# Designed miniproteins, single chains, continued (4): the designs that were tried, part 51

Each design is a single chain, and the fold is of that chain. pLDDT is the mean over its residues in the fold that is shown.

## One batch from the design tools (miniprotein)

Design m13746
Fold by ESMFold2-Fast:
Structure m13746 (fold): chain A 67 residues (1-67)
Amino acid sequence: DTERLLRAGQVAADVEREIEEKYGAKAKITVDLDAGTASAEVTGNLPEEEKKRLAEEAAQRVEDAIA
């Protein structure tokens, strides 16, 4: 559990930093270890479709890390 939390946090931090550096946007990732799920919210000066795509990809990367 602790190891999964640490892994999820590292992946989330990397993805958040990547989105901020590349797009100048903010990403917020929430992890539910009990359910094995993650959700992400991207805010910034981006088209709505791009925000949704980035949020979905970010959540999936974190979910894959805790599977």
Scores: mean pLDDT 82

Design m13747
Fold by ESMFold2-Fast:
Structure m13747 (fold): chain A 78 residues (1-78)
Amino acid sequence: MTRTVTVDLTLAAGASASDIAEVVAVVLGPDGEVLAVRREASSAGSVTVEGVPPGATVRAFGLDANGVVVATGEAVVP
């Protein structure tokens, strides 16, 4: 069964949560293969991803308005 996963973002040095214009979440299988990519317009310090299969890893990136990565996070689904 798939699960809902929340990934907390860690800000880069000098970045603020208000700098985040978009969050990109990549769902990776057990061997690191890309299963899905989700994009969300958000200034939040976290992203919630639905439909994640067991054993997958979710990597999230907070992007500023220029597409520069200002925050990162990761969660593993048991």
Scores: mean pLDDT 78

Design m13748
Fold by ESMFold2-Fast:
Structure m13748 (fold): chain A 80 residues (1-80)
Amino acid sequence: SAFEEAKAAALKRGARPAAPELVVHYLEETVEDLSAPVTAEILRDLAAAFPDGLDERARAALERVRPGDTVAELIALLRA
């Protein structure tokens, strides 16, 4: 699915992976409505913003996201 493809792109590893705190900051700055669902578009934009991927804590949070989860729920997972 488009959601799973976008999620996989955001989960790529690189030399300078982003910590959860940077991902939270990005989402709070770029997403207008945090109660909105996490869409393939949001995940694609996240992957583009963090081309070096996410660190282990941020990946663990994102791997738990399912279709229908809100951006606020993703932020809560990233802060855990």
Scores: mean pLDDT 84

Design m13749
Fold by ESMFold2-Fast:
Structure m13749 (fold): chain A 72 residues (1-72)
Amino acid sequence: EQEREDRALDALVSLVEEQQKSAGQTLSDEEKESIRTVIRRAAKENKKRITELAAHMFELEGRDDLAAEFRE
């Protein structure tokens, strides 16, 4: 379970990195760590697992295969 949450967290950071790259920006390692912290806080505040947050975010992005992976 923890490995799935870590993988979901990394996937969400990659999604943000991809979105920023599309906007002409690159994320530093420090910025990626800040994003990880924000995601962890959001999941905790909503009483959700990071995998649930990832499934929802990937579903919104139309990446149904990744959404299904983290929903399980």
Scores: mean pLDDT 77

Design m13750
Fold by ESMFold2-Fast:
Structure m13750 (fold): chain A 74 residues (1-74)
Amino acid sequence: LEVVEKAAKEYAERLHREYGWEVRPESAEFVSETEARVVLHAVGPDGRTYRVTLLIDVKTGEVVSEEREPAAAP
C-alpha cells in the first residue's frame, strides 16, 4: 500500500515538474495481488484536463504502464 501511494505521488510530482500539470489522485484499486491501478486527474497550464491511468507493481513501486486520456474539465 505505502509503496503504491509513494510511486503514484512521485509520478504526479514528475508530471507537475515536466509538464506544469496540477495532478491529484482520483482512485486506486488492486487489480491483482501484484498490481494496482491508480487514476490521476491532471490539469494543464492551458486548462485542459487529462485522466492518467497507472499500473503499478505493488512490491517495487515500478510503473508498469501509463495511459493518458482527455477528460472533461471539472
Scores: mean pLDDT 78

Design m13751
Fold by ESMFold2-Fast:
Structure m13751 (fold): chain A 85 residues (1-85)
Amino acid sequence: SVQEMVRRFIEELRETKRELERLAEEYRRTGDDALVRTIEGAVRRARELLAYLKEHFPEIDPSLLEEAEELIRELEAIAEEARAA
């Protein structure tokens, strides 16, 4: 179901957050700009998928959308901190 797809997306966002935190830490050690591009690319793709889901699946439970939005905001914060370093 579409609800199951969104729950999987949320689980993937949580895993992505841990991965991006590790990449940001690596960037602080190495200064490799490719890592920042990878982080920003992941955040952009997550935002695009959430926008797609919101546009095309009005039946999605709003609480799941809010949870996904909060997680994506956390990913965006990681990207901003990486850019500032």
Scores: mean pLDDT 88

Design m13752
Fold by ESMFold2-Fast:
Structure m13752 (fold): chain A 95 residues (1-95)
Amino acid sequence: SAEQLLEWARRALRDARETLEELRRYKESGELPSVEEAIGMVLRAIGAEVEAQLVLKRLQERGIEDPEARELAQEAIRLAREAIELGMELLKRLK
């Protein structure tokens, strides 16, 4: 349903935002996560990007005009990509 796609967009944005904020805290503190924690954060960000892309695809395929769901999904993709970049940068510093 349209309501379900909006809910998925909200979840994807929350997951992307929370993961990015956690990664930014590591960058600001200069502390390093464990390898497992860093991988987990990257995977959560990838998951958020994939979920948001699926929302956009389903809106298009079903001809659903939901500007809120579209805007939230686009923002989730943007934040998720930033989180992936930061997480990969942290992983490169881990030995």
Scores: mean pLDDT 89

Design m13753
Fold by ESMFold2-Fast:
Structure m13753 (fold): chain A 55 residues (1-55)
Amino acid sequence: ASREQVVEAAARQARELARRGVEVDPRRIARTLAAAGVISEEDVPEVERAVEEAS
């Protein structure tokens, strides 16, 4: 999957969690994706920002 597709998927998930009143931590989500090998460590700041903007 492309980096842009992963960023969009993370943002959509964050919006759904926020709508349900679940606490969203953008940094934690981005770091979890990097630890799982879904994104590179260099992509963490971009994913974190996208999740912040979506929440």
Scores: mean pLDDT 76

Design m13754
Fold by ESMFold2-Fast:
Structure m13754 (fold): chain A 70 residues (1-70)
Amino acid sequence: SSEELLERMRAAGASERQLEIARTILEEGLAAATPEALAERLGISRATASRHLREALQMELEILEQEEKE
């Protein structure tokens, strides 16, 4: 579930910002999680939003790869 993935990300050291972005992706899909939309929603620069989005996606992929091996 979405909540289980978010809890795993939190356990892996995800920041609150990365968790907010991950939740947006899981609830609304990648199309809603553009750097522009995230920057507006979170009150940060587009560059900062892009960095957090990349970090959140990398962490999600790492967790999902571990799940596939179980």
Scores: mean pLDDT 76

Design m13755
Fold by ESMFold2-Fast:
Structure m13755 (fold): chain A 58 residues (1-58)
Amino acid sequence: SLEDLLAGLPASIRSFVIGMVRQADLPEERLAPLAAALLAVKDDIDAMLATIARFAHE
């Protein structure tokens, strides 16, 4: 399932992505490539979240 494919993402990002995919009505064959692409940019997402956390403490 899409939820299983995105298990490596933070819960908030995972919920957001699942909602967007459901709204876009993507075919199942596109879900695995999408999940792979999102996991490939996970490090960038983690860096963005770390940056937000830093500013929240200043």
Scores: mean pLDDT 75

Design m13756
Fold by ESMFold2-Fast:
Structure m13756 (fold): chain A 79 residues (1-79)
Amino acid sequence: SEWAKKFLEIVEEVNKEMAEKLQKELGFSEQQIEDLFNGGKGRELMESLDEETREKIREIIEEWWEILEKKVDEYLEKL
């Protein structure tokens, strides 16, 4: 559907911005970023990190969700 296509485009845009922050602030590789959003591997990755890094990841993910929700809402309001 057109909505699903647009949703994926928004997710890709926001994921790119989040990935850039994770790489710049925490030194994450592209693979680590992919693993972070894979259920089992994401949990294993988080368990391997120190508390300060986990807290920073939580902050970045919270910001990611807020930006994603805002962009999705803006798109849906224009329909």
Scores: mean pLDDT 77

Design m13757
Fold by ESMFold2-Fast:
Structure m13757 (fold): chain A 65 residues (1-65)
Amino acid sequence: MSEEEKLLEEAREKLLAFERELLRQYLAGADPAALTAQARAFKEELIAELVAKGIDREKALEALA
């Protein structure tokens, strides 16, 4: 139970850090379409990793929304 909450919190932190990095790249002139595709792929991988670790998919989706 505590481990589940820790995994969800770590996932949210990873997503926020990744989005900040993409924003930095955007400000440096990176292609917005490519950045959007990377963000989508990363979020999907993160959800899949959480589900593989036993986290409920609905709970993972809600935590990363």
Scores: mean pLDDT 81

Design m13758
Fold by ESMFold2-Fast:
Structure m13758 (fold): chain A 96 residues (1-96)
Amino acid sequence: MIPPEESKKLVKPSDELKAILKEVGVTKDVMTLGEILDAVIRYLREKDLFDKEKDPSIADVSDTPLGKVLGVDKIRLGDLDELAERIKKHTEEVPE
């Protein structure tokens, strides 16, 4: 689980990640890592990428723009820390 302090840090997503976030209605230039994580999970649900027959906690993103941006074939809801670390690599910390 992401520490509360990390989930509240303001970050700027990459242009590629921001394009994905816009598909779920997120148009902010700067947002928290927690907001990006929520938007990514929403994207997975709206695109119906979860394997409902085998494991509904696993999403196959191998042929999606999201999978290409994050460099992953699958996203696991049981491993949100790994997902957050991958997202963090595609964000810039905003200096205060």
Scores: mean pLDDT 76

Design m13759
Fold by ESMFold2-Fast:
Structure m13759 (fold): chain A 85 residues (1-85)
Amino acid sequence: MKERIEQMKKAMEIQKELMEEFRKAVAAADRSDPQVSAKVLELLDAMSKFTATAGEATNLPKEEAEKILEKERKDMEALLKEFAA
């Protein structure tokens, strides 16, 4: 029981941290900047995909959920890092 709650909590915390970083980046950047606008659309699509995958992962066995969440987290971190550069 506690392990399932921890997995779900971990997935939600990762999602919230990524969403917070995304919001900070968007809020700090001017939407009138063409380069920023294009990157924001890419990040929005990636965040939507991550949310769907994370939701599905919480219903899977721990081993599969962990691997899926780790892969998606790394993919999102890479996109956020590219946006910040």
Scores: mean pLDDT 71

Design m13760
Fold by ESMFold2-Fast:
Structure m13760 (fold): chain A 83 residues (1-83)
Amino acid sequence: SHIEELLEELREALENEDFERAAEILRQLSKHPQVADHVEEIRPLLLEAIELLRKHHGDPRTEALQEAVLELLARLKLMDLLD
């Protein structure tokens, strides 16, 4: 499915520290109608993105990634998938 392709692309973007690509994919996930069905696959990738943001704290290149992570976390919280 398209969401499974997005999850694999996100994993690769995070491994390559491609902040812009990771942010783009996370924004697509935040708007995806099937995001709730894949929360357990998304959770470890969100944690990896947060760890990448921690590693590069203060780097302005990470701003888009930080915003995308917060947007997805907010959506998952509103859907009662994150307490």
Scores: mean pLDDT 84

Design m13761
Fold by ESMFold2-Fast:
Structure m13761 (fold): chain A 84 residues (1-84)
Amino acid sequence: SFAEKLKEIADKLIEKGINPELAERLKQVADGIEKATTPEEKARLVGEALRALQEMYDRAIKEGKLEEFKELVPDLEFPDVAPP
């Protein structure tokens, strides 16, 4: 599931020391998605997860770790990110 993939990604990011605070937040959001009882709450939490991933992506670019980040998040890359 999407939530399981988020936890897997977060654990790998923590292991590699890449934005561990955001990775911990991503795990919390994934737990929230699994426990959410309404479609509206699930949609909101999915949006929060995608925003956290976007922030991590931006930081990976700035730190020259984009390729490593992409290896951990291949199925969850942002579809609106156009190549320069």
Scores: mean pLDDT 71

Design m13762
Fold by ESMFold2-Fast:
Structure m13762 (fold): chain A 59 residues (1-59)
Amino acid sequence: MKEFLEKALKVAKDMLETYERQAQAAREAGRPDLAERLQKNAESYKKGIELLEKQLKEL
């Protein structure tokens, strides 16, 4: 179980970094609509990371 949570956490952190970078690029390219959607995806992954970290602490 712990190994699965650690792998999920690494994937979630990678996805968060990717979406944050893409949101920044979209904003700089004058695409605020796209930037907002990417930012919401990043926020979703950030919440997922918090939940995974809580689960790891509970173990």
Scores: mean pLDDT 82

Design m13763
Fold by ESMFold2-Fast:
Structure m13763 (fold): chain A 67 residues (1-67)
Amino acid sequence: MVKLTPAIEALIKAGVLKIENGKLVATKDFYLPDEVAEILAEATGASVDELLRRLWKKGDVLAEIEE
């Protein structure tokens, strides 16, 4: 579960991510910015390097959001 941070909100405002049913979802194919990859790694226990190198596809769920 990830908190809504300014870095994540910036990607939502840019139309790269959306919130759907409490989940952070990709709206298009993209690579994560370093700051957001670090936030997701801390929240999920995933590797920052793996998150940065992964091409996220439209419709991919990145994390659940803390409401």
Scores: mean pLDDT 82

Design m13764
Fold by ESMFold2-Fast:
Structure m13764 (fold): chain A 86 residues (1-86)
Amino acid sequence: KAVELANKAIEAARSGDFETAQKYLEEAKKELEKNPDDADGWLAVGRAYYVLGKYKEANKYFRKALELDPERTEALLLAMGREYLA
């Protein structure tokens, strides 16, 4: 749900369709409100914010995903560099 919507936001952003990217991002956020324990969803929304250049928002979502699933989220954050956690 949230993962699928966030991935559509990422794809739209990469193709330059920022209006569609924002729409899917808002829908993904609403799905996270229905299932706040969806670590994959938090991670995917974080990636969508990152692709949109919204690094502070991306970091908030990555931290929430890390709290819910440290192993999966830590692997991504280490790959992106610890400086991004600041």
Scores: mean pLDDT 76

Design m13765
Fold by ESMFold2-Fast:
Structure m13765 (fold): chain A 59 residues (1-59)
Amino acid sequence: FEEIYEKVEKVASDPNATKEELEEVKKWAIEEAERKNLSATQYTAVLLYLIGLELDREL
């Protein structure tokens, strides 16, 4: 599941990444977490990480 964070961070830290690419990787991360049947704790950690990235971008 750490691969999900790494891929999201790679896109989020890329200065050339568009808003659409961020939305796409967030959607992928949620789908991947569900597909891998992550524990509730791991799934929640992924969701909170994605929310944090969105809030940073809105501000």
Scores: mean pLDDT 74

Design m13766
Fold by ESMFold2-Fast:
Structure m13766 (fold): chain A 94 residues (1-94)
Amino acid sequence: SQEILDKIQEYMAELVELMDKLLNKEEQDYLQDVLVKEGTAKKALEELKKKGASEVQILIAELMSKLEEMANGDLSKIPEVEKLLEKLKELLKK
């Protein structure tokens, strides 16, 4: 559905802005490397948790995992995506 793809793109744009504000280049590069290596955000989330990654990196991977589930047709994940975006915005205020 184009409407769902548009919504996912809106969430991804907001996530990219939050990543730029919350993570330095080294932290962003590490997160990207894990995402690429693992192939899915869900597997990357598991690896980040095992390696003791930052709260911000874990929340971003969790949000990306929910966006992947939305892209696969699970629209029940919209409230979870919204909640994770809110948590990231609250961390920006610290």
Scores: mean pLDDT 85

Design m13767
Fold by ESMFold2-Fast:
Structure m13767 (fold): chain A 81 residues (1-81)
Amino acid sequence: SLVEKIEEALEELLKLVKELLKEKKVIVDDEGYRVSVTEEDVELLEKLIKYLKELAPLLSEEELEKLLKEVEEAVEYLKKG
């Protein structure tokens, strides 16, 4: 389902964020700025995953598709940097 795809994408994003924190690596954005990942980003993603499981049935199909796209773009961004 769309919700399952969002959960999988968020779990992959969380894994990548944790790996970047462990390696103390800095990611470079499309403007060339260097951004470091923090423990606060991990906490935010964990809360979002938990929140999504409870709220997903209340979201429209269009809102879920937009969320999936945003999460997938974040995953690809972190894989690239």
Scores: mean pLDDT 74

Design m13768
Fold by ESMFold2-Fast:
Structure m13768 (fold): chain A 83 residues (1-83)
Amino acid sequence: MVELIRELGREIIEMAKKIENKEEYSQVVSRMSALLILGSLSDEALEEALREVARTYEVMYEKTGDESFKEEAERLRKRLEEL
């Protein structure tokens, strides 16, 4: 499971790096939501899903400068530390 989460997370991050329009943002967000659902199956999978989603938000912040993505990444990092 953890290996699958890492592979899917890597694909989501690569999608985030290639964002050119608003529709691509919604696709990235949908994939992140799916990853967190898969992560809910075990503690180890949840930790990995939170890491991958936090990284994806960090990439979206770097691409857009939207502080909301940075705040969400920090929230997910804090949640990960509490596990």
Scores: mean pLDDT 79

Design m13769
Fold by ESMFold2-Fast:
Structure m13769 (fold): chain A 74 residues (1-74)
Amino acid sequence: GPKLYGVRGVLKPGYTEADLLALFESRGIEVLEFQMIGNGDAFLARVRTDDLAALEEIAASDMFESFEYVEVPP
């Protein structure tokens, strides 16, 4: 079944919260919690997915200065 992940990262200049949320949605990843932090370029999210490869593909995208995720217990 779907697992819960804590996600943290920093967007490259020119990308927005809307771009990031659209990217998660396009990959079938459910966003449970989301906030922009710092100067509005860093983010923290809690997401649910059964497709870890989709998270890995997002992490490898050109949108991020940094992207990290960790599986969270239910």
Scores: mean pLDDT 85

Design m13770
Fold by ESMFold2-Fast:
Structure m13770 (fold): chain A 59 residues (1-59)
Amino acid sequence: SDLDQRIDQSTPQAKQQALQLQQQGDRQVEALLAAGDFDGARQVGQQTHQQILQIVDQS
């Protein structure tokens, strides 16, 4: 995806931060999906995506 490409092209520090946020976001999404909260899962996924973009765009 475009996000993965931006992460790969960012600085090592920004890449590490982005990957950590992605992992945390994925865990939250999985927990919400397991609970049947599909709207919450979508919101967390979108929020995590935006946070990652901010980090890699600043690098």
Scores: mean pLDDT 81

Design m13771
Fold by ESMFold2-Fast:
Structure m13771 (fold): chain A 62 residues (1-62)
Amino acid sequence: LEGAAGGLQAAIEARRRHPDASPEELAAEAAKLATGDNARALANASPQDREGLLAFARSALA
């Protein structure tokens, strides 16, 4: 979850920059913002963890 924390921050930032982005677009933008180990952690996240991060990002900006 340590790497996932960086991925979560990237996902929140991506949603803030792209409020109307689809989940796929948000994931791509989050990957651009996450560097090094954060990008790897996001890429290696399970589909459930990735959806959880995206759902949290959507909720945080609601």
Scores: mean pLDDT 61

Design m13772
Fold by ESMFold2-Fast:
Structure m13772 (fold): chain A 96 residues (1-96)
Amino acid sequence: SKRIEVAALLATYLFLDGLGYDKEADKVLEEAKEVGNIKEDESILEYADKYIFSIEDEEWPEFEEKVKELLKKYAPEALKYLPTFLENLKKTVKES
């Protein structure tokens, strides 16, 4: 799904940006803007919220796999931090 792909790109961007992987985060953000057709004057954080919080229970495994693939491509050294990030993110989107 294009929606899940955009969500994974934006989540990967936020994850890498939060860790200080600035160059890698910027590359992921460029891909997210192209795939999601995000305009330069639009809020990336608002887009991230919109796409990430749209992930349904059945879509979570596909979303997690796409984030892992993006990290293997852009910043494999950050993979060790991914499980904690995904657990925290999943908890946030599933809490009412």
Scores: mean pLDDT 83

Design m13773
Fold by ESMFold2-Fast:
Structure m13773 (fold): chain A 109 residues (1-109)
Amino acid sequence: SRSELLKEAVEHLGEALRHIEEGDLEGAIEHLKKAIELLKKLKTPEAEKAAKHLEAAIEKLKAGDIKGALEEIRKAAMYVLKLAETLEVILKAIGVALRAIGLLLDLEL
């Protein structure tokens, strides 16, 4: 179902943030790729926008732009939130957005 695809996608976003926090950028990229594949299966404009933000996040991680990648992941989570129809997916998407903001604040000198 749409909710199952969104749930799995947002869980992969959470894992990507965990890998970024641990300094495992390769692991983060693999989870972002899985989220992109799941979002593309939804074939909606909002899911396509979320996937494009995650593709940009991967490029930024490869360039060492961790702050830029976190901002792109936050934007993708907000598009997932617009698609969310269950409380579980809503809470998970909000959780991803808040964790990305928290990691951005931790990168302030």
Scores: mean pLDDT 88

Design m13774
Fold by ESMFold2-Fast:
Structure m13774 (fold): chain A 79 residues (1-79)
Amino acid sequence: KPLLPGLEVRVLERRADSAVLEVTFADGSTARLRIETPAELLSAALAAVGNLAPTASLEDIRAAVAKATGGRARVEELP
């Protein structure tokens, strides 16, 4: 179908320079990710994740955050 929603992302926690996200992947699996950025880049990083295709992988999330932040972000998978 040509028009799909973006990647399914829930923001669990947001600080000035970090956020904790719960991401649901296309296979129904979920992951919790902590994203740490300079405060001025956090909104751009979150927008980049939300604009990914619903089939995006964890590697796609890391790449999108790195691109949006010029490589100044850290993405950590939580247990």
Scores: mean pLDDT 80

Design m13775
Fold by ESMFold2-Fast:
Structure m13775 (fold): chain A 58 residues (1-58)
Amino acid sequence: SSAIEEYFKLVEKELSELVHIMIMTVRQTESEEKAEKIDNELRKELEEWIKGMRERFA
């Protein structure tokens, strides 16, 4: 199915951009090392969440 997959790709992109903005703030106020760690963890959680949502629609 193409339409639902395209929709979730857009959701992933938009949420990833919001996470990026948050991480930029952490980088400015904390440290780059901490920001990278949190970024990696949040991106992994986001990917798992989107995967779960796709499976629910299947």
Scores: mean pLDDT 79

Design m13776
Fold by ESMFold2-Fast:
Order: structure tokens, then sequence, then C-alpha cells
Structure m13776 (fold): chain A 55 residues (1-55)
């Protein structure tokens, strides 16, 4: 969906800024809209790992 793509793109922007928490939030919203979207799932998992490393 267009909304899921917008959240996916926003998550990618946050990752480029090093804001992994906001990237996780954005990817999670995208995944709720498209639960079977593998690209969203992979980006969420990678952002989650980077966010955990920052804790």
Amino acid sequence: SKEAQEYLNRGKEYEKQGNYFQAVVSYSQALQLEPDNQEIRENLLKAWEKWKASL
C-alpha cells in the first residue's frame, strides 16, 4: 500500500540519520499494514539489531 511504502521510506531516512529507534517505529508501522512484506521485515530486523546495540 502507499501508506506502507511511506513508512518504509521514512524508516530508511531515519536509518541514514542513525536514528535507529525511529527507524524501528516506522518499519513496525509499515509491517502492521503489510505483514507479509519481506523487505519491511528485513529492514525492521536490521534496524532493531542496530537499536539494541545502542542500548
Scores: mean pLDDT 86

Design m13777
Fold by ESMFold2-Fast:
Structure m13777 (fold): chain A 81 residues (1-81)
Amino acid sequence: SALDEALAALERLAHAALAAGDEALVQRISEFSKVASDEDLLAFVARAREAGLLDRRLLSPEDAAQLEALIDEVLAAQRAR
């Protein structure tokens, strides 16, 4: 399903963050996965895919900042509902 693919993509991003030594980002991705709705998760992953982030094996600090911003934006939209 699209949700299973999105969860797999989120797991790949967490692995890329871990490989980059970004423990804070790994924790943020874990926390996001616990509070995000299915719709929020799908929207996040679609935007990350469009930005080319899902093809990264290792995240730069710039990539990490983009992921943090995407998480914050999705959570802000969730709180506004």
Scores: mean pLDDT 84

Design m13778
Fold by ESMFold2-Fast:
Structure m13778 (fold): chain A 80 residues (1-80)
Amino acid sequence: SEEEKKAERILLEAARDLAKVFEEYQANPDITLEEFKKRVEEVYEKHLQRIEKELSPDLAKEVKARLEQMKENFLALLES
């Protein structure tokens, strides 16, 4: 469905944005861990807003859970 395609696109774009934040953090020693975490949260909030605006409530609930897990897994990679 169109809605499922939107959900896939949002999650793929979120993953790409998180990867870019990580690449920038690795490349720039001036970016602190706190600044990195802030940028990750900004990516999360951006895509969370898209989910809320573009998807039905039931699908939004599922996709939000997946986005939250993606954020947590990403942050855990730096704190492990």
Scores: mean pLDDT 84

Design m13779
Fold by ESMFold2-Fast:
Structure m13779 (fold): chain A 77 residues (1-77)
Amino acid sequence: SQDQQLAQQQVQDIQQTTQQSMQLSPDQGYQLVSSVSSSATTLASQTSVDNSLQLGQSVGDSMQQLSDHNNSLLSSG
């Protein structure tokens, strides 16, 4: 359905933003991902429960990846 296509596009946008955030400083990266996560949560409230759960999972995975990346940088110093 069109709603599923929109949700998949948003998941891809979240993943792209996560990759971009890892090229920034930790503070700037967290701010960027937090902003996108807020927008994704708002959009998730307007879609099906299944699509909303998929968007939430993608946001969670993105925050975890950024956290792991930043922790790796701290542990290498």
Scores: mean pLDDT 75

Design m13780
Fold by ESMFold2-Fast:
Structure m13780 (fold): chain A 71 residues (1-71)
Amino acid sequence: SLAEEIARLQAEIDRLRALRAQYQRQYQDYLARSPDDPSANAEEAKYRMFAHYLDARAAALQARLDALLAA
């Protein structure tokens, strides 16, 4: 049903946002304990790539949810 689809989309968006927030905290913790790490640039690039991936997935699902709610 439409209500079940909306509920599933909301749950997945919430999961992705929670994962994104957890990942940001883990990266900040890494920076705090490894300020002079020579691999810092590679770790930042990896963080940005995965953060962007999670944000893009959440945005796509949000757009679908918004379209269903506007119908």
Scores: mean pLDDT 84

Design m13781
Fold by ESMFold2-Fast:
Order: structure tokens, then sequence, then C-alpha cells
Structure m13781 (fold): chain A 87 residues (1-87)
């Protein structure tokens, strides 16, 4: 049940992300997700797993999960853009 495993992982990730108070803490949480994805072989990046989870949520009509996933993806893109500007 790959789809359920992905949704369970991203749900746990989103709960951890909500507890983050600083951009540094958010970066660490995204880093932990990236490591988990590598260990479980579920996706190549946090962006890829969030995109996959969004498609699963759309297919299932899960509008609450979809909203949370789109917010997490936007936060990922914001942090990536910030790093690119600092480089």
Amino acid sequence: MEEERILRLVDEFIENLKKAKTDFEKEMIFGALDLALAVFGLARSPREVLERAIEIAKKNGDTERLSKLEEALAEYDRLVAKRQAEA
C-alpha cells in the first residue's frame, strides 16, 4: 500500500512542520523528510513526495489534506528560493 505509506509519512511531516518556529527548524524538518524518503525509497526529494501526495489527495477528494499539502509545498518553494538568493 504505497499510497497509504506516502500519506502517513507526509501527515507526520506536516504535524512536525506546524511545530517549527523558525526557518532553521523548518529546514531541519525538510532535511529529515529528505533522509526518510531516501531510506524508504519513496521519492527523490521533499518536493516530489509532496507533489505525489497532492495527486493522491486530489484523486481521493481529500480537500482538507490537499490544502495542508499545498501549504507545505509553498513553504518548501519559499525556503528553496531563500537559499538560492543567499547562495
Scores: mean pLDDT 82

Design m13782
Fold by ESMFold2-Fast:
Structure m13782 (fold): chain A 75 residues (1-75)
Amino acid sequence: SSSSRSEVDNARSLIDRRIALGESGSPSVAGAEMNLAISYANSLSDSSASNSLSSYASDAGRRIMDRHLDRLRRS
C-alpha cells in the first residue's frame, strides 16, 4: 500500500530535523542522528516512498560525515 501524503510529509520533517541536529553536532552525534533519520525513512511501508526518503537521508548523512572527516583531516 502507498503511504499517505501526510505520513510521507511527517517522515520528511523528522528526517530534516535529524539532519539539522547532525550538522550542528559532533561526529558521534551526527552518526546517531543520521541512523535515526534513515530509520524514519525505513519505517514507511511503501517501498517507493521509503527508498526515496532513505536515499535523501543517506545523501545528507554522507555530506555531513564527509564534512566532519575533511575538518579532522585538515586539522
Scores: mean pLDDT 78

